# Ledger of designs, part 1: designed miniproteins, single chains, continued (2)

No score or structure here was measured in a lab: all are predicted.

Each design is a single chain, and the fold is of that chain. pLDDT is the mean over its residues in the fold that is shown.

## One batch from the design tools (miniprotein)

Design m4001
Fold by ESMFold2-Fast:
Structure m4001 (fold): chain A 83 residues (1-83)
Amino acid sequence: SKIDEILKKISDITARIAALQYLLLGRSEADVEKTVPNPKIVAYYREYKGKSEDQLRAELDRLEEEQLKLVRELRKILEERNA
């Protein structure tokens, strides 16, 4: 369903945001692996590792905006379904 597709996108963005936050906090890959038993977060940590702080912050801001848009779309669909 469209709801399931949006929820999957929100879940993916949430994992990306977590990876970016760990990098911005200066946590090592080993620390992330020990703290978070989510292979998606570790994979995104590896993808983003080596970017500058400015690049990481810009990507975090972009993803937070995208997440907000998806949450708004989800709310709209749920309101239309219940009307």
Scores: mean pLDDT 84

Design m4002
Fold by ESMFold2-Fast:
Structure m4002 (fold): chain A 79 residues (1-79)
Amino acid sequence: SLQQDLQRIRDQIISSTTDQDTTTAVNQFRDLIIQGYQQGIPINRLILDTTRRITGSTTNQDAIDSVQRLGGQIARRYG
């Protein structure tokens, strides 16, 4: 499921980093995607808008790259 794939990729990212900004960003991405999907927002728009929102809120390049990676993997499977 979308929720299971989000959780798995998020766990892989978090287990491979000591960067707290990256951990915060991927957790926010997961939560916002799950919330928006449950509200009936189309997945493609949700991924684009959520990625822009989170990457626009940080200057941490690892956090930006990690959110883009997570969003890209979900978009390929569910978009």
Scores: mean pLDDT 87

Design m4003
Fold by ESMFold2-Fast:
Structure m4003 (fold): chain A 86 residues (1-86)
Amino acid sequence: GNRADARIARRYIQQALRYIQQGRIDIAIRYLQRAIRYLDRVDTPLGRRARRQAQTALRYIQQGRIDDAIQQLQIAIAYVDRIIAA
């Protein structure tokens, strides 16, 4: 369900952030792509917003804009946390 998929997505976003901090960008991209896949299953307005933030973060990583990507992922986590709390 939406809450279970949101919890899985949150874990993958956290792993992506961890690997970004370690400079392991290729691994971070893989985790972020998995997070986006689970967010696609969360058919709520907050889920759609979290997915857009995660997709924007992926684009920023591909452009080398790492600090901007981290900010977008933190916003995505905030939306995901609101889904889990509901």
Scores: mean pLDDT 90

Design m4004
Fold by ESMFold2-Fast:
Structure m4004 (fold): chain A 69 residues (1-69)
Amino acid sequence: SPLSEEQIKEAIEKGVTEALKKGELKGESIRKQVIKVLTEEYKLSEEEAKKIVEENKELIQRIGVRLVT
């Protein structure tokens, strides 16, 4: 991965927060917002962003549950 574990966690938390602001709490919508953060803020390609999301799907679920609760 081109990003550190901490950077991935920060991108996930930002993506979940953006999904929450938009009222879009479905898993696909959360993943889409994480991809957007990775591509727009961290300047990753869409392919690299999708790979990070797939490799970290359990972490995305855990952070999503924590921030939605």
Scores: mean pLDDT 80

Design m4005
Fold by ESMFold2-Fast:
Formats: sequence, structure tokens, C-alpha cells
Structure m4005 (fold): chain A 68 residues (1-68)
Amino acid sequence: MSPTEQILDETSRIVSDYRAGKITPEEAAKKLEGLRERVRNDPTLSEEDKEQLTAELDSLIERFKKEA
């Protein structure tokens, strides 16, 4: 699995866990912030992939923080 696919799969899992009531919006935001940090510091990701993934994660983090 590519690094990009791993981040997207983990993002989907976090969102799915939130929708299933397994985690709070605050916990979801925290987990997504952790993924964002991993994306920023991953030397195997291209700058384009980092920009796209970071934008998607930031959008989700903002949404969950508004719900918290």
C-alpha cells in the first residue's frame, strides 16, 4: 500500500469510527492532527501529495472542532 493510500485509509477509519459513535469529535480531531503531522514529516510523500493530504485533513479537523 502506498504512503498516500495508508493516510487515506487511516482517515476513513477515523471518520467511520466517529460515525459509529466509537470516538468523540475531539478524539477524531486529535487523531487527524496526528495524521497531519505524519504527512508533514513523511519524506516519501511528494510535495503535491503532502499539500493535498494536508488540505483534506485540515478540512476534516476544522469540521470536527466545530462539532466539539
Scores: mean pLDDT 81

Design m4006
Fold by ESMFold2-Fast:
Structure m4006 (fold): chain A 85 residues (1-85)
Amino acid sequence: MTLIQEVKKRAKELGVSVVPPPGWIRRVVTAPDRQTALDIIRDMARDPSVDDLWAMGAAGVAVASGRVSESEARRVIRRARRSRR
C-alpha cells in the first residue's frame, strides 16, 4: 500500500481530514533535491508536535511527485519515530 493510501485509510478510520499544513507540503514539493526532501520529512517525523498522519501525508506527496521512493520515505519516517521514542 502506498503512503498516500495509508494516510487516507487512517484519516477515514479516525473520521478526520488529513491535509498536511501548507508550509510543509510546499517545502517538500519545492525541495531542490531528493536528500533535502528526505531531510524535511525526517524533521517533520521527529517533531513531537507533528502527528504521524501529517508526516506520512508529506512523505506521500513527495513519493507521488516522484521526489523520493516509497521505501526511502518509509525508512526515514521509521528511523525518525524510533529516535523520538
Scores: mean pLDDT 66

Design m4007
Fold by ESMFold2-Fast:
Structure m4007 (fold): chain A 68 residues (1-68)
Amino acid sequence: ADPVKQLVAKHELITLFGLSEEEADEIIALVQQGRYDEARALLKELAKKRGIEISDAEIEGILNGIAS
């Protein structure tokens, strides 16, 4: 949708969650495909692997930001 919002979301996934560019792109692609349950599950899994604690509310905020 909005390339600036996508770039901001990608930067946040990398800097706040320690995701790789590939991992961030995969989350964004899933959201853009309407595969929100898969995007949510993957983001939770990747955050846990990186030792990042994230609430369900924070996950929803990020996914909604990408979808906008």
Scores: mean pLDDT 78

Design m4008
Fold by ESMFold2-Fast:
Structure m4008 (fold): chain A 84 residues (1-84)
Amino acid sequence: MTTAVGTGPGGSAIYEGQGPDAFAEAARKAAELSGITGDVQAGARGPNGTASGMGKGPDGVAEHTRKAAELAGGAISAGATPVP
């Protein structure tokens, strides 16, 4: 099971999923609830290590989180952080 966390102007939110697709959706929801709308750094950690990417808004977070989860070998944790 993978956990996605978003922190932004609206607060923070946590969601859980399995596999890259569920994980990306959890990250999108966390970003939406946290009020993330600008540039974000998204990352994932799993058996193959860590992977990261940058995107814009919840859709960008979801896409880069999915890619990071795939590269990490099935993410066990992830997060998104607004880029200053």
Scores: mean pLDDT 60

Design m4009
Fold by ESMFold2-Fast:
Structure m4009 (fold): chain A 84 residues (1-84)
Amino acid sequence: DEAARDEKLYEELRKEAEEQQKKIEELAKVNKRKALSLAYKAMAEFLEKAGAPKEKVEAYRWMAEHAESLDDEELRELSKEIAK
C-alpha cells in the first residue's frame, strides 16, 4: 500500500535526522561552524525529500555553503528568516 511507503519514508527520514544530529553534536565539540554547515545541509536534504518548496531547500543549501564565512549575528538573522 502507498500508506506503507509513506510510513517507511517517514521512518527513514527520522533515522537519518537522528544520525545527522549525533554527527552534528560530535562535530560541534571541535568546530561549531562546520557543525552548523552540516546541520543546514542535513535540513536541506530532509526538506527536499519531504517535498518542501525549492526556494526553502536552496536557502538551507546556501546557508550550509556559507556557514563558516558568516558571523554569529548574520547566521541567527538568516536562520530566523528561513524558518518563517
Scores: mean pLDDT 75

Design m4010
Fold by ESMFold2-Fast:
Structure m4010 (fold): chain A 69 residues (1-69)
Amino acid sequence: STNDKINEIFQKMSRYYEEALKKGDLDKAKYIADKINEMDIIYSKSEDPKEALKEIEKVLEEVEEYLKE
């Protein structure tokens, strides 16, 4: 379902955050935390889970591109 996909993205983001903390990369951890908060706001404001998913997927793409060095 759409909600299952959103949950999978949040779980993935939480793993990225934990990995940044384990490596002591506080700048990356803060960036990821800010993006998780952005995703939470998108999800909480949207009455349509499909539109929320589309916006959340865009934020995920931005995070994953940032994490590629």
Scores: mean pLDDT 87

Design m4011
Fold by ESMFold2-Fast:
Structure m4011 (fold): chain A 77 residues (1-77)
Amino acid sequence: MKGHEITGVYDTGGDWEEALKKNEELRKEGKNSKILYVPKKNTTEVVEYKMGTNPKLAEKFKEEEEKNIKKAEEKLK
């Protein structure tokens, strides 16, 4: 993730529920996190990161993060 420092990667396999739980856990600790999905293998990862100093880039990555969470939630409904 350009402009951000990756501080952790958590493999959740193809389990969107586990990915959502891990993402929520990290956010409750005050950390930034993003769910990454690999559609070809139906695999998900939760990436923990330290936000960069550019607020405009941070806003864009926050929007992408929210979109990924929404997709995961829709898959569980």
Scores: mean pLDDT 67

Design m4012
Fold by ESMFold2-Fast:
Structure m4012 (fold): chain A 74 residues (1-74)
Amino acid sequence: AEEFIDALVEEALKQMEAQGVPQSVIDEILAQVERERDRIIQQINSNLDKLLELAKKHTLTEEQKRFLELLKKG
């Protein structure tokens, strides 16, 4: 989950830099994400728990791969 959030943050930083967003604004956004990191992780874990309830097997591993692919494309 942490690596997932780090990848999302890195992508957002690249996009903001390309758009010429000031460093001070980027820093504020990063601080906001860091403050809400625990809540984001809990939300991801809640979704994973529901997936585990449905299959109780390898669904989590396959969904993790799918989520990673979707992030790289979006």
Scores: mean pLDDT 63

Design m4013
Fold by ESMFold2-Fast:
Formats: structure tokens, C-alpha cells, sequence
Structure m4013 (fold): chain A 97 residues (1-97)
């Protein structure tokens, strides 16, 4: 199992990646580019500090998106990514308070 610190860092990295996708536009981002961004964020960790409760909320919402995508085989990768971006926006509104 991941430690709370490892979980926080992973969630913060995921949020940064999804913010990048939103800013650039999902249709303009390649999987290779996302892998390079994730590697860069691993070496230079995000300054985003999340509480344990915020990490757990993000993980639960990501699980809900995954379950929804699995239940609907017609869901495109773009639609799945849009749902994940919505989760990121909700968590960031909480963190920015």
C-alpha cells in the first residue's frame, strides 16, 4: 500500500497533469506528452498541498468515473478525460479556500 505522503504526491501530480490537459485542450495533448509531464512532475513535485481528506475525496471520485466508464462501453477517452477534469476542478475549489 502507498503511504499517505506517496498518495498525496500521486494525487497532486495527477491534478497537475489534468490541469495541463484542460489548459492545452484535450484534443491537442498526446499520451507521450502526458508521460513526459508526469516524469517532470515526479522529479520536481507539485507545490499543491492536499489534506488526507482531499486526497481520499479525489481517489473516490476517480473511482466513480472509472466505474461509470466501465458501465458505459460507448464512453470515449475524451469523455472520460472531461469527467476527470471536472473532478480536478471540484477538488481545486476546495483547496483554494
Amino acid sequence: SLTDEQRQKLVAMTIEVLKYVKEKGIENVSPEELQELAEKLRENPSKLKLSKEEVEKFEEKVKEVAEEVNANPSTTDLEAMEKLIEVVEEILKEVEK
Scores: mean pLDDT 76

Design m4014
Fold by ESMFold2-Fast:
Structure m4014 (fold): chain A 58 residues (1-58)
Amino acid sequence: TAAEEAQRAGKEAGRAAAEGDAEKALRYGNMASQYMSQLGEGGARAARGAGERGAKEA
């Protein structure tokens, strides 16, 4: 689903940012934003949480 895609992209963006890969972080961040724009506030919140978890896993 779009919500699952937003979370996956957010997690990847967070991980990439923590690893210092700015290009990858920006790419996945933009992807997450695209899905979030279709889901509203709930989708945005889920993607942000996933990004934080991705950063901690890096």
Scores: mean pLDDT 72

Design m4015
Fold by ESMFold2-Fast:
Structure m4015 (fold): chain A 105 residues (1-105)
Amino acid sequence: MMDEEIKKKIEEEKKKAEEELKRLLDNTYKAFVEKYKPSKDLLQKLKDVKKKVREEFKKDLEEIKKKALEKKDVDGAKREMSIKVTSHVLILIGDFEDLLFEEKK
């Protein structure tokens, strides 16, 4: 069944993108904590930002999945999901830097 195979491939790419983003967000969080040794209050703010970015990413992935299923475009879905992983990691880094630089002022 070609349509079921396409659906399965899109779900697999979505799962890979979710796992990759989680890995990158967790690694970025760990690196920032180890380098800057933030206060307990700032640690909570960094965790809240990481959670927000991940939830926003999940919503973007659901939208990409719906459009990809309509177009039957697995390669397009994979490419767009990969772009969103990079974009959300950059958003996390920017938000973390803003929080850390405000504490150091």
Scores: mean pLDDT 84

Design m4016
Fold by ESMFold2-Fast:
Structure m4016 (fold): chain A 79 residues (1-79)
Amino acid sequence: MKEKTVTLPARARVTVTATKDGTLVMLILDPEGNIVAASAMNLKKGEVVTFDLTVPEGYKLRFIAKNGGEFEVEVEPIE
């Protein structure tokens, strides 16, 4: 993917799989579209990163692939 935006459940498990070496930028947006957090990860092909995220309802995650990176992103509710 080049870019992906997903609306978050209140508690989410995010799994990122790198299919090509590169950089993944992750932005957390509030319901008004303000950036409340930003992170960047350099990942190698075949790396898998899983993390849990708790945010208020209506928040979104925006993912941007950079530096030739290609990523698969899954977002699941946590029980």
Scores: mean pLDDT 81

Design m4017
Fold by ESMFold2-Fast:
Structure m4017 (fold): chain A 69 residues (1-69)
Amino acid sequence: MKVKEVAEAALKLLEQDPSLSVADAIYRAGLELGLTPREIAEIGTEIVKRAGSPDDDALRKALEELAAE
C-alpha cells in the first residue's frame, strides 16, 4: 500500500543523501509517488505512530519495518 511504497522510497533517498532528515526523505518520497502534501502528512503521522517516537532513530526503524512487510 502507499505507506510501504513511501517507506521504501524514503529509505532509498536516505541512502543516497545521508544529510536528509527522515521527515524530508518521507516528504520527497511522497512527492515522487505523486502524493499531495496532505496525503504525505497523513502517512508521516502513521509512521510516527508505528515508531512510537518522533526521534530520527525510531522513525528509521519504523521505515525499515514498513518496507520489509
Scores: mean pLDDT 80

Design m4018
Fold by ESMFold2-Fast:
Structure m4018 (fold): chain A 86 residues (1-86)
Amino acid sequence: MTLEEAVKRVIEALKKDGITSYEEAVAAIRGDSGAPETRLALAAAFKEVFGVNPVPPSFLSYMPKEEREKQLEFREKVIEAVKKEF
């Protein structure tokens, strides 16, 4: 899956979760809201685009620094792409 396809799937998932604003979308992507469709789309994107398994925030401190940074960087890249659509 390409980054563009991943962004499209996340945007579709945000709409399924009833999210209509950029601020709500950012909260969902960062895991600060209960957005189940968005969480599933992000998990697929992490695995297929970056080859990394998503982990709960509570486990980020226990991950190797490099893998943790990849997960955080991916979330920020998705947020920047979503900003252009909302």
Scores: mean pLDDT 71

Design m4019
Fold by ESMFold2-Fast:
Structure m4019 (fold): chain A 82 residues (1-82)
Amino acid sequence: PEYSLEEIREALERELARFRAALPGLSLEELRALLAGEEELIEEIRELAEAGEVDREEAELAIEAARRRREALAEAIAAKEA
């Protein structure tokens, strides 16, 4: 079954909130690994969207979610290294 863009957006917002709440409990190495993963994911989704292999609006939502997780990870890393 296909999900609506609204359902996907709502799910992404819930997952982002849960993701941010977990970050203070992670080690610096875990945070760095997750950051690298998000950067790779953004590039992969961008390439798939350009190739027409995924819906453009769905790809845009996924990239936005990954960028927001990347920002949260960068903040958490900076806080632990300070």
Scores: mean pLDDT 80

Design m4020
Fold by ESMFold2-Fast:
Structure m4020 (fold): chain A 73 residues (1-73)
Amino acid sequence: MELTDEQIKALEEIFKKFNVEADGVFDTRARVALKELVKEYPEVAKELGIPEDGIPDEKTKEAIEAYRKKIEE
């Protein structure tokens, strides 16, 4: 799928928050960012497998990290 610069920036903000939560514990900030991504960029959220409620599991976290590597190249 094709992403805009704005969608990439949104993902980078979420990835930054996930780096803080590397131990698998997500605070309110990470969950809010995921909900905002799902709300504003549903196509990207669908591609990454992010649940609609914005609660990431380990598989979602791995998918986001894999996608981050892909866009960073």
Scores: mean pLDDT 57

Design m4021
Fold by ESMFold2-Fast:
Structure m4021 (fold): chain A 95 residues (1-95)
Amino acid sequence: SSLADEIIKKLKALYEQAKKTTDNDKLLKLVEETFALVDEAKAHISDKKQLIEILELAKELMMVALKNASDDIEVISYLIGATLRFMGELFELQL
C-alpha cells in the first residue's frame, strides 16, 4: 500500500539519521519517532510482508542506536528491550 511505502521511506530516513547520531537524547527522539511509525503500521497495514519489512527496519534502527549510544545504563537497557521486542514480533510474523 502507499501508506506502507511512506512509512518505509520515513523509517529509512530515520535509520540514516541514527547512523550519524551519537547523542543519547537525539537517539531517543529517533527511537520515539520509530515507535510512532510502527504503531501507525500495526493500526493500518494488514499485509504480512510489508509489516515484516517495517519491523525489520525498526529493529535495525534499534541496533544502530544501541551501537551509537553512550555509557548510560538506562538508555542501553531501553534500547536492548526495544531491539528484543521487534525481534520477537518478527519471529511471530515469520511463523
Scores: mean pLDDT 87

Design m4022
Fold by ESMFold2-Fast:
Structure m4022 (fold): chain A 93 residues (1-93)
Amino acid sequence: MKELARREAVRLLERAAALPRPGETVEVENEEVEVNGKKYTVNGRAVRGSRPGDAVAVVEVTSEDGSKVRYFAVRNSTVGLVVGEVPVEPPPP
């Protein structure tokens, strides 16, 4: 699941980075993806940055049992490409 979330974050970032205008967004809502016979739901949003090729993306992957993983991807002229996991807070008891 984490590798899927990382992959989808980078893909969404690349889609946003290719958009012609700064601040344009790409969204993925409730896309079903099957990997090795398991189904996952992908939700995400990405924004094209100020410079060509710059973008920020966040994706959430939900498995059939309801467990979730969030990943971010950022590309800009200062940092290059950074991809990481965003903690998903457990619901309060």
Scores: mean pLDDT 78

Design m4023
Fold by ESMFold2-Fast:
Structure m4023 (fold): chain A 89 residues (1-89)
Amino acid sequence: MALRPKPALAALVAEVVGREEEVLSGMDLMTTVMEYAQRAGLLDPEDPYRLLLAGTPLGELFGVDEVDLRDGELLRARLLANTTVVPAP
């Protein structure tokens, strides 16, 4: 499934990848978001499965102050809300 990031998420992706990506797979998008979180120091040092997002651009995009990475469905739903699904030909 191909996903086109909405403008705010596309800007975040460009910061990590170093170029504008028009369309990504869900896996590539998830990997890019996790790379952003690691570079920005958003991982909780006491719990490697927790993202601390309060006051960050990623937190603004998701509308949450923290994310538990063990809840993959919540994270996936937040990413999908910030993308447009591009149907495969």
Scores: mean pLDDT 75

Design m4024
Fold by ESMFold2-Fast:
Structure m4024 (fold): chain A 76 residues (1-76)
Amino acid sequence: KPLTEEEKELIEKALSYIKSGNFDIAKELVLKAKPKDKSVLDKFRGFPVRYMTPEEQKKLDEIIEEAKKAMEEYLK
């Protein structure tokens, strides 16, 4: 089924929070819009955003780009 206008707004807000690095808030917004669609943000699980090695930071950047693309597809 197509997304409602309210669901689209929540996902757009989640995408904005991902771009700003607020992944916890983004997860909550996605869960409100689509309770079953959290797989994209599951990839952020296990990353300590407060203290990261350079390797973890690079992997997080890759996951952020993947999540942004997936959410932009979801808004279509």
Scores: mean pLDDT 60

Design m4025
Fold by ESMFold2-Fast:
Structure m4025 (fold): chain A 62 residues (1-62)
Amino acid sequence: MAEKEGDELYERGLQAAKDGNLVEAYRLFLEASRKYKEAGDEEKAWEVIEAGTAALHAANGQ
């Protein structure tokens, strides 16, 4: 359940980043990370933050 919620939030975060809503994207990535931590998957929580940060950099033209 919590992992599925994390996946949904992560996908929503990627879409927000693509749309240029970087603040919303970052919030969604943090929410996704919290859901994975709640599920006991600290590795996936960290991976999502890492991937989310990379997506934000790509959206910003880095």
Scores: mean pLDDT 76

Design m4026
Fold by ESMFold2-Fast:
Structure m4026 (fold): chain A 100 residues (1-100)
Amino acid sequence: MEELVREAAELVAEAANLLAEKLPSLSPEDQKKALEAEVSASMALMSVGVGRATGEYDLDTMLKAVEKALEAAKKLSDEELKEKVTKLLEEARRKLEEAK
C-alpha cells in the first residue's frame, strides 16, 4: 500500500513539475487550466505528506485531487503537455486505486 502511494506521489510530482516548467510559455487560457491542474496535483501531494507524517493515508482524498487535476489537464489545448500530464496522472490514479 505505502509503496503504491509513494509511486503515485512521484508521478503526480512529475506532472506538477511539467505544468510549472511549461506555464510561462502557455497561452493565457492554457495557463489558467495548467494552474488549476497544478493546484489539484499539489493538494494530492499534501494529502500524501499528511499520510506519511500520521501513518494514516486518506486514499479517497488523494484520488479526488488526482481526478480534479486530470479534469483540468484534459482541457489543455497544448497537445504535447496534455498527453504527458494526462498519462502521468492516469497512472497515478491507477496506483492509488490498486492501493485500496
Scores: mean pLDDT 85

Design m4027
Fold by ESMFold2-Fast:
Structure m4027 (fold): chain A 65 residues (1-65)
Amino acid sequence: SEEAIEAAAEELVRRYGLPREVAREIARAVQEGDDKRAVALGLAAGKPEAVSVAREVIERVERER
């Protein structure tokens, strides 16, 4: 959901200081299950750990209904 993407992007901006556009792209790739793109974006940003954090946030938000 867009809510999950925005929540994950906000966490990545807060923890790693990533540009919001980059954080959203990582979160969207994770939500779409595009692991190759998510990893590539994380590496390009110098924060490969951002992928795991985005996944945790998305899973948490998607479980709340």
Scores: mean pLDDT 84

Design m4028
Fold by ESMFold2-Fast:
Structure m4028 (fold): chain A 81 residues (1-81)
Amino acid sequence: SMEELYEKYRKAAEVMREFAEKNNLSEEVLKLIEELEELIKKRAPLSEIERKMQAVLAAVARELGDEAMVELAKKIREVLE
């Protein structure tokens, strides 16, 4: 259902926030996560939510490198399954 899908995205955003806090990521990354959380709360189109998630992953890659981004992406995939 759509409700289950938005709940999975909410959990994915929570994983992203925990990862960012644990790794002391910049205000830029935290702001992108806040924007993602607002989109999910408003039940924005899934394409917009997914694009914002990709922006978070790209920012993580810029600050911590591709290996860290891949680690976060794997954790997100586990939630979205």
Scores: mean pLDDT 88

Design m4029
Fold by ESMFold2-Fast:
Structure m4029 (fold): chain A 87 residues (1-87)
Amino acid sequence: MVEALIRIVAASEEAADEAIEAIAKLPGVLSVEVLSREEVDGLVVTTVRVTFESLEALIEALKEFQKIIDKMKAEGKVAGAGAQLVP
């Protein structure tokens, strides 16, 4: 199993929850844990720990998640998101 930390910068808590739900539905995602949620300059910054079944599943899930985030950015729901591997 492989883990990643994903940070989501959303316009609202509802938009953050939408993005987290989208991650949880991706193939190969086993669990999503919300580690922190902070309001910064009117934006909701959420950090989640995501567990993937394999490194291949992580790579494919992050590609699909990027498409979801790009769509949410176009809709004004999300300002950005970033991911990093947990060693």
Scores: mean pLDDT 85

Design m4030
Fold by ESMFold2-Fast:
Structure m4030 (fold): chain A 70 residues (1-70)
Amino acid sequence: SSMSKQIQKQIEELKKKMDEILAKARAEARELLAKPNPTKEEIREAIFILVHGMAESGELLVEIQKLKRS
């Protein structure tokens, strides 16, 4: 049905946003850890960036689950 196609499109758009958020977090964390001897502060920042990206991605996953239940 047209409604099912619209829901599928919304889910695909949310999945794309999740991928973009996680890719950005990984890239930023990688930049901080690019040097051979990263500082404790740089390691801490990289961890916080990754955790924040995972949390933001998790919120979008909740939205996807709600759409699947409708």
Scores: mean pLDDT 85

Design m4031
Fold by ESMFold2-Fast:
Structure m4031 (fold): chain A 79 residues (1-79)
Amino acid sequence: AKDEIIAHAEELRERARAEGHLAAAQIADEMRKAIEKSKGEPDAEEAKRLVEEAVEAARAGDFASAFAHGQRLSELAKK
């Protein structure tokens, strides 16, 4: 579960970086770090959705939504 979330976030980061969406790439990297930092088992399905939604929001310039999704993932990972 955790490894899948990390791999997914890394893929989204690489894609965003390659496309020039640096803010979206940074959001994906921060979310990956939140998962790695926690020894807990976050809900993999929800975590992957949050990463995707945060990256999509950042690509659209919706920083408030991107930040909110990142905060939510951090809370899940903190368990």
Scores: mean pLDDT 76

Design m4032
Fold by ESMFold2-Fast:
Structure m4032 (fold): chain A 74 residues (1-74)
Amino acid sequence: MTPEERFMQLEMEAALRLAEAIEAGDLARAKEIVEEFQRRVDELIAESDPEQAARLRERKEVALENMRKLLEEV
């Protein structure tokens, strides 16, 4: 699995769990899911070469912005 594929897997898992937490009205769990996603992505970035790490950081910022917007809809 490439680092990009692993990132997409982490993002999909986080998005699904986040949607469930939002439907349940559990904002505390939603925040925990975002924190766990950030931690796992940071681990992936640390394992990646510098070029891949730079691209993953950009993808991370986009994903976090999307998650923030989703939380604001609650």
Scores: mean pLDDT 82

Design m4033
Fold by ESMFold2-Fast:
Structure m4033 (fold): chain A 79 residues (1-79)
Amino acid sequence: MKKADIDVTGNKEFIDAVKEFDIGLAVKKVKVKGYAGKTKSFVSLNDGEPIEVTSPEELKKALKELLGKAKPGDVITIN
């Protein structure tokens, strides 16, 4: 079975943090895409307000918040 729609490249620690949400993303039918920077990234839901994250732990907190607000078909973008 393939994972939820996760298409993120770049920083491996950030990618691994996103993959920890695989089940939650799949259940809510939320996609995650983009590029995780070496030291800093911005995370947004459906072109909403970007959240700045500088560590995998901050990314996990941002993903929990956005996933809580997300609806089926929504997209979380990392850049």
Scores: mean pLDDT 79

Design m4034
Fold by ESMFold2-Fast:
Structure m4034 (fold): chain A 67 residues (1-67)
Amino acid sequence: RLFSRAFLTAAFRFLDEDGSGTIPRSALRALLDLLQAPEEDKERILAEAPEQVDLATLLRLLAPWIA
């Protein structure tokens, strides 16, 4: 499944409720669930994610899935 960079950026900003520029790993898991990512891909991405994920890190982790 391929996603636009603009879509992922918008989703990140929606999950960044306080405007801190980071989201917790739990919010990343919720995003992956919304994107209907396979469990194996979710496990791999979450294992590589830090506790606080910035936009650049999110885009890097999801780079193989960006159209």
Scores: mean pLDDT 77

Design m4035
Fold by ESMFold2-Fast:
Structure m4035 (fold): chain A 85 residues (1-85)
Amino acid sequence: SMYEEFIEKVKNAKSLEELVKIMEEMADYLQKKTKRPFSYEVSLLQVMNLLRQEMIKRNVPQDEQDKLLKKIEEAMKALLDRLYS
């Protein structure tokens, strides 16, 4: 699935900049897929929720989930700062 592919991209990301790019790609994917206008912040929250659901479905260990979600939160903050700076 596309969400499984995004989880693997997040796991393999080596920098904050790479994580930001992944978050942008996923937010853009969701906006195109839903065909409904909503704020970019809502798109990013949807990304977080879908990635968490995929990690749970894949039985990713809790400590790995926490590390990945921390990276995603940092990337989201960086992306939002860039959009509204």
Scores: mean pLDDT 73

Design m4036
Fold by ESMFold2-Fast:
Structure m4036 (fold): chain A 70 residues (1-70)
Amino acid sequence: TLTGTVVRSYGGGSGALVITDDGRLVGVAALEGPVEVGAKVRVSVDGKTYEGVVTGGSGAVGARLTIELT
């Protein structure tokens, strides 16, 4: 599980930059539509890409965001 706070939103809400609770900068991109609960996302950390699903929060600036990595 990845949890953090959204520090930037882009792409009309389809992308977000997140500072994780352990202090890492993570890129999140929804595969279709906005970053919201139920969205399938790609998570970019340290040049690697992981897949996940948003299980909490949203991609709005200042929002908490929770992603279950698959």
Scores: mean pLDDT 83

